Designed miniproteins, single chains, continued (3). Designs and how they scored, part 67

Each design is a single chain, and the fold is of that chain. pLDDT is the mean over its residues in the fold that is shown.

## One batch from the design tools (miniprotein)

Design m10454
Fold by ESMFold2-Fast:
Structure m10454 (fold): chain A 66 residues (1-66)
Amino acid sequence: SPPSEELGAKAAEFLGISVPQGKAAVGEAKAILELKGEEAAIEYLKEKYGLSEEQAKFVVELAKQN
């Protein structure tokens, strides 16, 4: 599986945010995905980070790879 650092950097590049913010977004998405499922993770990312549906889905797919 890819390292968390690599996944955070991919999220940061796609979203236009800092690498630490990208790492946080991927980690938070993974935690919510495991506890509440994919739709809850998407909704959380849209609310907290102001992401579009497509941006939130991209972060969730990175979280699945971790």
Scores: mean pLDDT 83

Design m10455
Fold by ESMFold2-Fast:
Structure m10455 (fold): chain A 79 residues (1-79)
Amino acid sequence: MPKPEVNYVEPRNEKEKIITKVFEEVLGVSPVGINDNFFDLGGDGRLMYKIVKKLNEKGIKVTVDDIINNPTPKELSKL
């Protein structure tokens, strides 16, 4: 219920679409925008490992540290 959904920005390219869909699947929330912060969406350490695994399965090489330092789909899409 809290507030962050007011500034939804849709994914604009294939990489952003993959990352937002992985966030939706792992966090159980939809829609996920490119500026939505993983931790604000209810993400924790266990869900970070799931996202890293799912993104690597789709050819997007990220680490847990990448999620911590770049917690939005837009930031992750630039790596």
Scores: mean pLDDT 79

Design m10456
Fold by ESMFold2-Fast:
Structure m10456 (fold): chain A 66 residues (1-66)
Amino acid sequence: MDPLLERARRRLEELLERATDPELRAEIERLLREVEEALRNPPSVEREVGLVLRAIGLELDLELLE
């Protein structure tokens, strides 16, 4: 498995458990679905980096909301 995408998936799962804002939860669920699809069908390096950066962005959004 892709270790960066797998780590992103675990991080998004953790964020989803912590998120109370329904809009933020919907964004996390959407990105988690994209990461799960990428784990089954490995994307280009550019898309992989984009997914990881978006996961980091959602983590920062959660920190700002709290």
Scores: mean pLDDT 73

Design m10457
Fold by ESMFold2-Fast:
Structure m10457 (fold): chain A 60 residues (1-60)
Amino acid sequence: MKRYELEFEDVLSAIGLALRIIGDFPEAKVSIKGNTVTVEVEDDPEAIKFLEEEKRKTEE
């Protein structure tokens, strides 16, 4: 299991990412608290790659 926490500047961006993850990776567990999205995935290499790239973009 891999867990990612992605913090955005606004709630709309967080909701947008959560909806995209639910659509593309329905097996992922997604929760939102304010502007933070927490995602848990079970050994899905495509989901892991996507989340690592999104985390990199939010921290640049």
Scores: mean pLDDT 77

Design m10458
Fold by ESMFold2-Fast:
Structure m10458 (fold): chain A 81 residues (1-81)
Amino acid sequence: MPEKKLEAEVLESLARMYEALGKLFESQGKYKEAAEEYEKAAELYKEAARLLRPVDPERAEELEKEAEELLEKAKELKEKA
């Protein structure tokens, strides 16, 4: 389904942008803001994975792992804030 694959690609791109913003906040010591951006990125990765699962289950699994890693990172940063 071309539209679902494109939608997943857009969500993945947005997730990467939020992840990058999270890294910028983290580098500035803004741990609470960094955690919030990582949580947004994780949600978008999880949505992209859900859309990809029926057509590309391996890639979907990779995106879910990325989301879980970002959620764990966000939890650690909230403890520092």
Scores: mean pLDDT 85

Design m10459
Fold by ESMFold2-Fast:
Parts: C-alpha cells; sequence; structure tokens
Structure m10459 (fold): chain A 83 residues (1-83)
C-alpha cells in the first residue's frame, strides 16, 4: 500500500495516493511515514487543515520525521487553520 501510494503521488494522482495510504494505516497505524505521506496528499488536494492533522500525527509517532516537520512549518507560514 505505501509503495503504491508513493507511485500514485508521483503520477499526480493525489486522491488515489491518499486511498492507498489510508489502507497502509489500517495495516500499520503507528507508521509515521504513512501519516506524513497522507498529509502530503491532502496538502496537494488543498485540504490544508486535514494535512496538518496528519503531519501532527506523524510527529506524535516519530518526532524526527523531517517530512512532517517541514510541512507543518510550511502550513504555519500559510497561517492555515484546521478545517
Amino acid sequence: YLEKGEELYKKGDYEGAASQYEKAIAEDPENAEVWANLGKAYFKLGYFGQARLYYEKALELDPNNEEAKKNVEKLGELKVLPK
């Protein structure tokens, strides 16, 4: 699921990528990388509030997740509130 989600994300199918990442989370809900990738997909879809929540979940599981750190910082710069 994670690898297929990454493939779809690279093709620009962010909705398909999000679906695969949700399946990956169902199998391993403590995988911070999957939560960060779900946040990336939602960010690309324009759901900035949801993206922030998923990145924050990734940081809860792995405080050293650089992808989640960078994107939470970017969302803070945009002053986006949770939806």
Scores: mean pLDDT 76

Design m10460
Fold by ESMFold2-Fast:
Structure m10460 (fold): chain A 60 residues (1-60)
Amino acid sequence: LVDQLLAEAREKIAAAKTPEEVEDVARETIARLRATLPPEEAVRGSREIRDLADEKIREL
């Protein structure tokens, strides 16, 4: 489940054209992780999503 959510988020972030779009995808994905996973796994997944978003924003 975590791997699937992270894979979908990676694709959406890669397709984003503006920093605002990247932030929206990251925020939505983190909210979904927190709603569906135990706290420990949600924190880990959120960190990965945040890192991916920050990398993409740096490229834009």
Scores: mean pLDDT 80

Design m10461
Fold by ESMFold2-Fast:
Structure m10461 (fold): chain A 87 residues (1-87)
Amino acid sequence: MMSERELERETLDSLARMAYAIKDYELVVKIYEKMLKLGLEPSAETLYLAGKAYYALGKYEEAKKYLEKAAELGNEEAAKALEELKA
């Protein structure tokens, strides 16, 4: 049975994906920050979405940091995005 922490993480992951889909990049960042405050380990997908949101907001150093973390966790889309940032 799913733990409360696991359910909260999955709920916030889903909300981050939805926020990114509607191009609310500031909301993606707020959801990520809420995960950190709750002591939840963000998924590789959520780190990737946070990195893309920071990039869209012009925060390129933060974008690179979170995309690197997502790529380290095995997110292939984050690894590709990092190559584009290095160009």
Scores: mean pLDDT 81

Design m10462
Fold by ESMFold2-Fast:
Structure m10462 (fold): chain A 60 residues (1-60)
Amino acid sequence: MVKKYEEEVKKNPDNADAWAKLAEELKKQGKLEEATEYAKRALSLDPSNSEALKILKEIH
């Protein structure tokens, strides 16, 4: 299921929601380092992205 969001961020790399969704899927799979990286990417595009902020808070 991660592949769907990976393709979306490749097509629209400035879509913060797509990066946040990719991070959430990686978090669910236990890939916390990758999830943290992509959540930070979402925040670099939209600092108010609530999903990305929630992911970072729950991982750390």
Scores: mean pLDDT 78

Design m10464
Fold by ESMFold2-Fast:
Structure m10464 (fold): chain A 100 residues (1-100)
Amino acid sequence: SQQDQAQTNVNIMTGMMQSSMQYAQQHPDQSQVISDNMQTTVINMAQSIVNNYSNDIAINFLQSVQNNLQQFHSQSSIPSMQQSIQSVISNIQNLYNSLQ
């Protein structure tokens, strides 16, 4: 189903976000760049889902990504990383609102 394809995209993004978070733990000075790259990837995936499937599927994808980002935000001990993740969450929320 289209929902199953969206779940696959969530799983791919979760893996990429986990790798990015591990890298950021070793390179906290690059937190902003890492978060910006993550945001760009999420937005590009969401736009692809809108173009190929529907807004509803993109909304479900973005909700799943936001839930994962909130978890990473709560688990981060690095203030610069927390601020960068919060910025990404806010920008994703703006995209989410635009699709409703």
Scores: mean pLDDT 78

Design m10465
Fold by ESMFold2-Fast:
Structure m10465 (fold): chain A 107 residues (1-107)
Amino acid sequence: MKMVVAIAAVVNGRLRASVRELPDMDPKEAVDQAIADYAKATGATAEVLEERTVKIPGGDDIYVKRLRLTAGGLEVPVVVAAGKTSNRDEVYRIAVEEAERLAEELK
């Protein structure tokens, strides 16, 4: 079954979020790969603040990492979440909601 990964960031008070499909893999591997790709693309250093598994009714899990990205003296709250493609909307929703909460927590 295909995986989806969602990345949500709050940059200058604006939410920026994306979701993409990945080949079948472990959700933790999907999150770690997305973080590595994002850090490489942005030149940022990623600090993991929290990792969590969200249990969904039906036995599927969504894996989530909350991050602080640092680039050029700017700190950006980022959340990366991954789960099965059948849970795409939930993966996206969790990433967005947690990124908005993390942005408030870091103020």
Scores: mean pLDDT 80

Design m10466
Fold by ESMFold2-Fast:
Structure m10466 (fold): chain A 68 residues (1-68)
Amino acid sequence: SEAKREEILKRLEEVTKKILELIKNGADAADLKKAYDEYLALLRELGVPDDVLAALQKQFDAQVAYYK
């Protein structure tokens, strides 16, 4: 439904802000990974295709690996 889609988009915005704040404040790699996992879960619920999600997962895993 449209209402469900808008709720997911709002949560994506909140998670995006959280990710930026974690990066800015030099948070632990584990916290960053958790935030990325939450972001990917929301994208999956929004209907983003599995191949796109796999590509994003690989990119985020690389970012977490090189964060510290």
Scores: mean pLDDT 82

Design m10467
Fold by ESMFold2-Fast:
Structure m10467 (fold): chain A 77 residues (1-77)
Amino acid sequence: MKREEALRLEIEGSMYLIKGTIYEKLGKYKEAAEYYRKAAELLEEAARLYREAGLEEEAERLEREAELLRKKAEELE
């Protein structure tokens, strides 16, 4: 169950990442930053659930992705 929930959150995070990318391409940097932060938050929650399920490598991958997204959001301000 935890893996299925983690996957759902990962998919949702990916959707927000796509929205962030679209707004960034449109020059709407504030909105893009907000979507990147939402994506990071969802990926962090997915990572937590993957770790609880014993999937440490998957958790670490998503934690790294979330960190990069938070940094990107800060750069866009």
Scores: mean pLDDT 87

Design m10468
Fold by ESMFold2-Fast:
Structure m10468 (fold): chain A 69 residues (1-69)
Amino acid sequence: MKEGKELMEQGLKHRKEGDEAYKKGDIEKAIDHYEKAIELYQRAIELGLEAAKPLLDDVKEKLEKLKKE
């Protein structure tokens, strides 16, 4: 459980860095950070941390919008 929470916290950090890159117009960095957040949230879910599921869905939606625009 502690490991899952740590992975989720790391995912939240990458999501924040992705949001900051997006605000600066750095789409490539935003995509990279969102992809890292997705990987970290997926690992947290594999460890049983279901609270990471809505966070994963949110970042996936953000990433999909950036890849289309």
Scores: mean pLDDT 82

Design m10469
Fold by ESMFold2-Fast:
Structure m10469 (fold): chain A 65 residues (1-65)
Amino acid sequence: MVERVRETLEELLEEAERAESESKRAALVTAAVLYAIGEVLDTEDPEEQEEILRLAREMLARAKE
């Protein structure tokens, strides 16, 4: 479910924003990427796979700004 993936990614990226070191921030962003990849691999629906990847890329791009 894309909504649940968005919610988890938001939590991980919020933790990254509150991280006191750049290393910890980078680790949390990496964890968010790995989580998104796991959800794509666990989904059999190509449309859901595409939506999860799009959502993850969009949210990670915003976090880099």
Scores: mean pLDDT 75

Design m10470
Fold by ESMFold2-Fast:
Structure m10470 (fold): chain A 66 residues (1-66)
Amino acid sequence: MSVAEIVREILAEYGISRFSIGIDTSQKTPVIIILVHEELSEDTLKEIAKRIEERTGYKAIVRRYE
C-alpha cells in the first residue's frame, strides 16, 4: 500500500475527505506534510500525525489549511 493510501485510510477514520499531501525530502529524513481543509482540534491533528508515523515509518506534520 502506498503512503498516500495509508494517509487516506487514516483521514477517513476522522471523516476527512479534503486534504493535500506533500513530502519534504530536503531534510535528512523525509517528512510527510498533510494539509486538512476541515476544522479540527490540535489534539486530533497530533493524533492523526502519530498514527501516520506509526504506519508509514516517516515523520508526519498535519496542519489546517488556513
Scores: mean pLDDT 78

Design m10471
Fold by ESMFold2-Fast:
Structure m10471 (fold): chain A 81 residues (1-81)
Amino acid sequence: GAAPGTATVTGPAGADPAAVARAAMLAGAAAAGLTVVSSGTATGEDGNTLAIGRAADGGTAGGTATPDGSRGAGAGGSPAA
């Protein structure tokens, strides 16, 4: 079983970390039952790439990818309700 609203994604060798982070974010959003309508990416202090998405229903989703783009983890969450 998976935790509610979490997902893990792997990229191909040499994948773009931003693309992997976005894929992880979308997978986490889907696991939480969210439909992402807008997203952006940023680089974190640890060199990981972060993707953040917003859903039409007010939920948010996040994803991270390793600097080499090989691994990503994502989670979706609604606001407190």
Scores: mean pLDDT 71

Design m10472
Fold by ESMFold2-Fast:
Structure m10472 (fold): chain A 65 residues (1-65)
Amino acid sequence: MEVTEEMIEKARAKLEALKDADGRLVNKDGTGPISAKEAKEIADVDGNGVVDEADLQALREAVSR
């Protein structure tokens, strides 16, 4: 299963939505670190309900670029 540019862009958008002013990932409320539920929602980049290696690779690429 190959990561696509579309998956990388979706991962980047999800990560950007949860960054604070210092570039750290925070939960939806901004009250603390990202929750396990929020982490699963981000990690499921393609939205199929399963977090697989392609989703994780897309997240790594989004952070690196």
Scores: mean pLDDT 67

Design m10473
Fold by ESMFold2-Fast:
Structure m10473 (fold): chain A 66 residues (1-66)
Amino acid sequence: SALQEELRRLLEQLRAKGRELDELRAQQQAAETPNPELQQQIAELQAQIDELVAQIDALRRQIRAA
């Protein structure tokens, strides 16, 4: 169904952003000094991930209700 295809797409986006976040966090841990650009990128990615998780949860509820 279209809803299940949308769920798959959102899960793929979540996995991709999760990997990107892990890479940025690894860079932050390797840095001896705070990097404000990395901190901003991490915060932005975390916000995007939180939004995707909310969308996935809402879509899963729709699929169960259908």
Scores: mean pLDDT 86

Design m10474
Fold by ESMFold2-Fast:
Parts: structure tokens; sequence; C-alpha cells
Structure m10474 (fold): chain A 93 residues (1-93)
């Protein structure tokens, strides 16, 4: 987290902070940090995939689907994003 405080305009610092939040199970913080990474670099498919995964973990399947679709618009060959999109669609009632 020190990295994002030292350089709040660095999308990679926010993306790394989001990964750490996701890893520790802080999914709401992962969403917040992924959104910051996207604000700084909206064309980074990794940030969209992370946002989708965080929403999937929170049970917000509609937002997860939207985020994964955006990641796949940027990088259609992302097998992990394709798999997580299918998981979100299967969990959506």
Amino acid sequence: MAAVEANPDDPEAWLQAAYEALRRGDYETAVKYAEKAIELDPDNPAAWSLLGEAYLKLGDYDKAIEAFKKALEINPDDVQAQRMLKEAEEKKK
C-alpha cells in the first residue's frame, strides 16, 4: 500500500494494491483499487479482470460479467477472464 500512497497516479501501483487486497480476502478494497487503476488506464485488461474477480467474490455477478466482458474486448485471448466470465454467468440467477 505504501507504493500507491507514494505515487497515486501510477495505475500499476493501484493494480498491485488491488491484487494484494484480493489475496487477503478484502474484496471491497480490491474493487476500489481496481477502479482507481482503471481511472488511470482504462485500456489495461488486467485491471478489468481483477475488478470482475473481486465482484465475483462479492457475489455481484452482474458487475463481474460487465467487467470481464470489458477485459475480453481489450484482450479476447485471456483464457482466465473467459473462464471467470463463464463462472459468473453460471452463478447469475
Scores: mean pLDDT 82

Design m10475
Fold by ESMFold2-Fast:
Formats: C-alpha cells, structure tokens, sequence
Structure m10475 (fold): chain A 67 residues (1-67)
C-alpha cells in the first residue's frame, strides 16, 4: 500500500492547509486514472474514507461531488 500511504499523506497535508480545491483535483485525477487502472479505485476509496473521518459535513459533500 505504498501508493495508498502516499495518497493519504498528501490528502492529510492538503486538509491541514485547507486546500480543498487541490484535494478535489487530486480526487478527480484519480477518478480519471481509475478507468485505465482499476486498482486505483480501491486506493481512492481508502483515501476518501481516511479523510472522511476528519472532515466536516460540508467538506465531505465537496469531496463527494468530486468523486
């Protein structure tokens, strides 16, 4: 899970910076790449679940729209 760990670390860093647009871009990029690389779908879901645990309802809805 080296890619998953890096993804979670990047998402956590962006959350600390409150850069929600960058998080949305990251999620959108992973969603696009999922079409070519199905294993990325599970990594995306794991990253969202980790971020979900620390997000407010408004922030969660924003990420949900990007997925």
Amino acid sequence: DELAARLEAEVRRLLEEQDFEAMERLVAELRERREAEPELAELLLRAVARVHASLTPAELERLRAAV
Scores: mean pLDDT 63

Design m10476
Fold by ESMFold2-Fast:
Structure m10476 (fold): chain A 90 residues (1-90)
Amino acid sequence: SMENLNRLIGLALRVIGLEFDYELLLKTEKDLKELLKKLEEIKEELEEILEEIKELLEEEPELAEKVKKKVEELIEEIEKKIKEIKEKLK
C-alpha cells in the first residue's frame, strides 16, 4: 500500500541520518566514554527501526528486506566499534 511504502521511506531516511551521525561521531568525538554512549544510543534507535521494518516485511517484502539488511549491517558495524572502545577503556 502507499501508506506502508511511505512508512518504509521514512524509516530508510532515518537510517541514512543515523549512518551520517555514526560517521561524523567517529571523525569528531575524541572522548571515548562520550563516543561509547552516543554509539549505544544510535544502535538502540537502529534496533527500534529494525523492529518496525520487520512489521512491514509481509506488506512490502522486497523493499523492507533491502532496508532490513542495511540496518542489520550498520548495527553489526556499530557493535564492533563499541567492543573496540570498551577494550581501550580497560
Scores: mean pLDDT 87

Design m10477
Fold by ESMFold2-Fast:
Structure m10477 (fold): chain A 86 residues (1-86)
Amino acid sequence: REEEVARLLAEARRAAEEALKALAEGDLEKAREYAERLVEIAERLAELGEHELAAQVLEAAAEILEKAGDLERAEEARKRAEELRE
């Protein structure tokens, strides 16, 4: 599963980079789409037992969602990250 974890982390990094670029350009819809992709990647990491990595990816997604104006989903992502750490 190490190869799968490595691929998911690479996808997460690319999604985060694209989301930050979208935020810088004012494309809030695109930023939210990449943040949703980060949430999906985090759930895959959690399924693989990588709870701390999943929590970190969810925190990144939450920050992007917050900056994109989706405060409700940002809060949901932060709560999920806390659940994975407990």
Scores: mean pLDDT 86

Design m10478
Fold by ESMFold2-Fast:
Structure m10478 (fold): chain A 73 residues (1-73)
Amino acid sequence: SAALERVLALLDELAARYPELRELLERLAAAVRAGDGDAAGELLREIAERDPEAALELARAVAALGRELEAAE
C-alpha cells in the first residue's frame, strides 16, 4: 500500500540520519513489512530507550502520515 511504502521510506531516511540506530530501524522495517505488530512495538520501545529524540521524530512523522490518510478518507 502507499501508506506502507511511505512508512518504509521514512524508516530508511531515519536510518541514514541516525546511523547508531540503523540496525534497530532495519529490524523495525522488516517487522512492518511482515505485519508483525508485536515485534514492531518492542523495537519502538528499544529505539525510544536508546534515542528519545529519534523516537519522537519517528512518532511525529507517523502521526502526520496518519492524519494525511485520515483526511484523504
Scores: mean pLDDT 79

Design m10479
Fold by ESMFold2-Fast:
Structure m10479 (fold): chain A 74 residues (1-74)
Amino acid sequence: SNEEKAKFFEEKAKEYEAKGDKAKAYAALGYAYLYRGDEEKAIEYLTKALVEEGLEEKKAEEYAKKAVAAFKAA
């Protein structure tokens, strides 16, 4: 279920945070919000993940929005 997938990504976010991998922690949290239907927070955290990976914020936000739109179209 989407709830079980959200829980899985929430637990992965905690694992990555404990390891100091902030980019992967943000990405996992973004996917958790996406499975919970919180598109605004999903875009926010996926954008933060891409910025940690070295993308410029505006480009990161554009990519995050496209990822969320693709998820909704499936």
Scores: mean pLDDT 87

Design m10480
Fold by ESMFold2-Fast:
Structure m10480 (fold): chain A 62 residues (1-62)
Amino acid sequence: SSSSLGLALLFAAQAGQEDDVRKLMALGADVNFQTKGGKTALDISLDNGHEDIAEILQKAAE
């Protein structure tokens, strides 16, 4: 997957931008894309208290 889509997904998850998360996933963003520290968008959403986004990402991983 494009690293640009993966980075955008991480930023959207950090910012709590649910609509942007959904759009990026529809564009084929890799939900398993990691930061340099090994954090995924799911990890970032949980760390920032964005439970709605965490649920979306968790369901996409199934």
Scores: mean pLDDT 81

Design m10481
Fold by ESMFold2-Fast:
Structure m10481 (fold): chain A 64 residues (1-64)
Amino acid sequence: SELREKVAEAAVELFRYYGYENTTLEDVAKAAGVSLEEVRQLFPSKEELRKAALDYEAKKIKEK
């Protein structure tokens, strides 16, 4: 859960700054301070990571 949230948070920031198409799973792994291997285990595809990033944003809005 914590690792998943950390990766999703990094994805949100990178998608906002560079855009979805210009952001790789490797970029997200580096930003989150985890291995690419760990990112792929949590999110088998870039599209699944995108969905998790959207869910993370929605959750943070509700937890404020």
Scores: mean pLDDT 80

Design m10482
Fold by ESMFold2-Fast:
Structure m10482 (fold): chain A 57 residues (1-57)
Amino acid sequence: MEEARRLREEAEKLFGPAAGEAGDKAIELAEKNKENEGLLEAFKAEAEDRLADYKEE
């Protein structure tokens, strides 16, 4: 969860509030129900991929 929250903050700063909101929803749903962990993992994967690409200039 700590890694997901960090990625959410970075995504919001670089890609705007919609990215932060999507991350917040995925984290909230995953915390309430383990079946929703797939949404959190999808968000983390997408955010990490986009952040890595962005930071490569």
Scores: mean pLDDT 68

Design m10483
Fold by ESMFold2-Fast:
Structure m10483 (fold): chain A 59 residues (1-59)
Amino acid sequence: SLAEALGQVLAADPRLTPEQATVVAAGWLRGASQREIAEKAGVSVATVSRLRREALALA
């Protein structure tokens, strides 16, 4: 599933803290925009976009 693939991508990214990974995953489950997720997690919109692209490729 996309959620499982996202979880794997987030866990494998050495530039993300576990807390940032949790915020990104929770934002996706709520249907938040990439910009809102980026602001809340403290990462760039480009980072959120890249993580989504990687998760979709894995799913």
Scores: mean pLDDT 78

Design m10484
Fold by ESMFold2-Fast:
Formats: sequence, C-alpha cells, structure tokens
Structure m10484 (fold): chain A 66 residues (1-66)
Amino acid sequence: MKKKVKVEVLDEITDPEKALELGREASEQMEKAKEKEVTIKVGKSPNKGWTESLLRRAKKVEEEVK
C-alpha cells in the first residue's frame, strides 16, 4: 500500500521557544516519514528563511514517499 505523508503548516508562532520545539518535532517527523505514515507539522516563524527551509525539507520527504 502507498505510504501517506502529509505536510501541515501551522499558524504563526509568537513564542520563540515554542517555534524552536515545533521545528525540532518537524525534523523528527521527517525522519519517521521514511518508515511510517506521519504528518509533518511546520510552524511559521518570523524568520521566513527558516520556515522556507523546513517546508522544502518536508515537501521533499512527501515526494519521496509519493
């Protein structure tokens, strides 16, 4: 059966500590997506470059599992 990986973009996070935690969770979910069906949750930070980088990585994982 086809693996299903979903990328979910969360609303803007005002707490920088919470943004950092969600970034770590997104990276861990991307690693788990190689083995199991997962939802990769990406929080929006005020740093656009950081958010874009995480989204690109999450989308790449989504494409890998098709």
Scores: mean pLDDT 68

Design m10485
Fold by ESMFold2-Fast:
Structure m10485 (fold): chain A 74 residues (1-74)
Amino acid sequence: AMEERLRQLVEEADRLFKEAEKAIENGDIKKAIELMQELTRVIDELRELDPQVAAEYRKRLLELGIKLNKKILE
């Protein structure tokens, strides 16, 4: 049901954030970009179910993008 889908999307987003952070730390820019594109898709789906939760994840994605840009400029 809708609650199960929301939980699945949150779990997927959390996993993708962990993988993207690791990719950034390792300097794997291509992988980080691909994971962030997948995160954008998951967050867009999450927004349809719970806009408030999606807004929180969107903020985290923006912070991740800042971290990626800082890594690229190193």
Scores: mean pLDDT 86

Design m10486
Fold by ESMFold2-Fast:
Structure m10486 (fold): chain A 59 residues (1-59)
Amino acid sequence: SGELKRKRKEIIETARKLEEERKKKMEELKPKVDQETLEKIKSEMTKKSMKKIDELINK
């Protein structure tokens, strides 16, 4: 069960890091793009994060 515990922790930590990276990217772009563009970029980053998490869960 140690492997499952480590895998769950890795998934959670990866999800948190991806969320933090997205937040950092949003703050970087906030003064340079309009709100609509910012929301679209946020959505795309969320999709990429979901794909990475899904891959970790299935592999």
Scores: mean pLDDT 78

Design m10487
Fold by ESMFold2-Fast:
Structure m10487 (fold): chain A 79 residues (1-79)
Amino acid sequence: MPPLSETELNVLEALYAAGRPLTAREIARTLGLSQATVRRALRRLEALGLVESRRVGDTTLYALSPEGRAYLAARTAAA
């Protein structure tokens, strides 16, 4: 796995803390970042299989994949 940027890690942690799918706008508001910055991070995280996207009407929702949850658990459970 290539190393994640701080922005990419913060996006994963925001999704984990929310416990539900979020829009890019909601993530941007939570992290105090622009939607453009968050969308760039989400595209890379989705390409790496750490985030899944689902379209509901005109809205795209993002959620942690099982791999994304495992990645965060490994980082916090460092022995």
Scores: mean pLDDT 82

Design m10488
Fold by ESMFold2-Fast:
Structure m10488 (fold): chain A 81 residues (1-81)
Amino acid sequence: MKEIEHEIARAMVLIAASVYAIAIKRAESKEEQEKLYEEGKKEIERIIEKLAEKYGLSEEEKEEMLKEAEEILERAKKEAL
């Protein structure tokens, strides 16, 4: 059960990161791209904290999820412009 909860939490974080990644890639300017990156990172951190409270994620699990999400956002920023 705990394993399924971890998988659900990770999937939700990756979905959020993917949504922001698409927004970053579609940004009309570098300024909008940077704004979306900062907003995305902040919202992902918030989502991870909420999921950690709900599913009892460890600090290590939170760190790994944040790292994966940040890598997705960084890749989108490189691909956009």
Scores: mean pLDDT 81

Design m10489
Fold by ESMFold2-Fast:
Structure m10489 (fold): chain A 73 residues (1-73)
Amino acid sequence: MAAVTEAFKAEAAPLAEETLAALAAGDKERVRRLLERLAELLLEALRRAGYSEEELEEIERKLREVIEREVAE
């Protein structure tokens, strides 16, 4: 778990910063794209942690729903 977390942090930190900048600018389209990229990195980290493809697919679906809801509102 710890090693997966470190890899995720290293890859996600720049994207998280870009997401905050996009939020400050009110750029909902940019926020959507950055959140989708963060979700991809999270799913990759979970796959490395030994989560099944079935579990990852369900997590991906839920993340997609949350991103769509947040950006639409």
Scores: mean pLDDT 74

Design m10490
Fold by ESMFold2-Fast:
Structure m10490 (fold): chain A 65 residues (1-65)
Amino acid sequence: PTLETAAEIQAIAEGIEAGVGVEVKLKDGTFYVKFLGASEKEKEEMEKRIKEYMKKLGLKVEFLE
């Protein structure tokens, strides 16, 4: 479900970099994720882990930053 998916996306990002801001929007079946205050290297790891999670669930994700 949407709320649980958004919460898990945030948990993955915060697990990689404490204090990172995460915005999650669902539009037309796609989750849009924006990171705020993430370092470049940690952002790549966040995107990789979230893509793996979403692919496992058969859900679409796009990153806006």
Scores: mean pLDDT 81

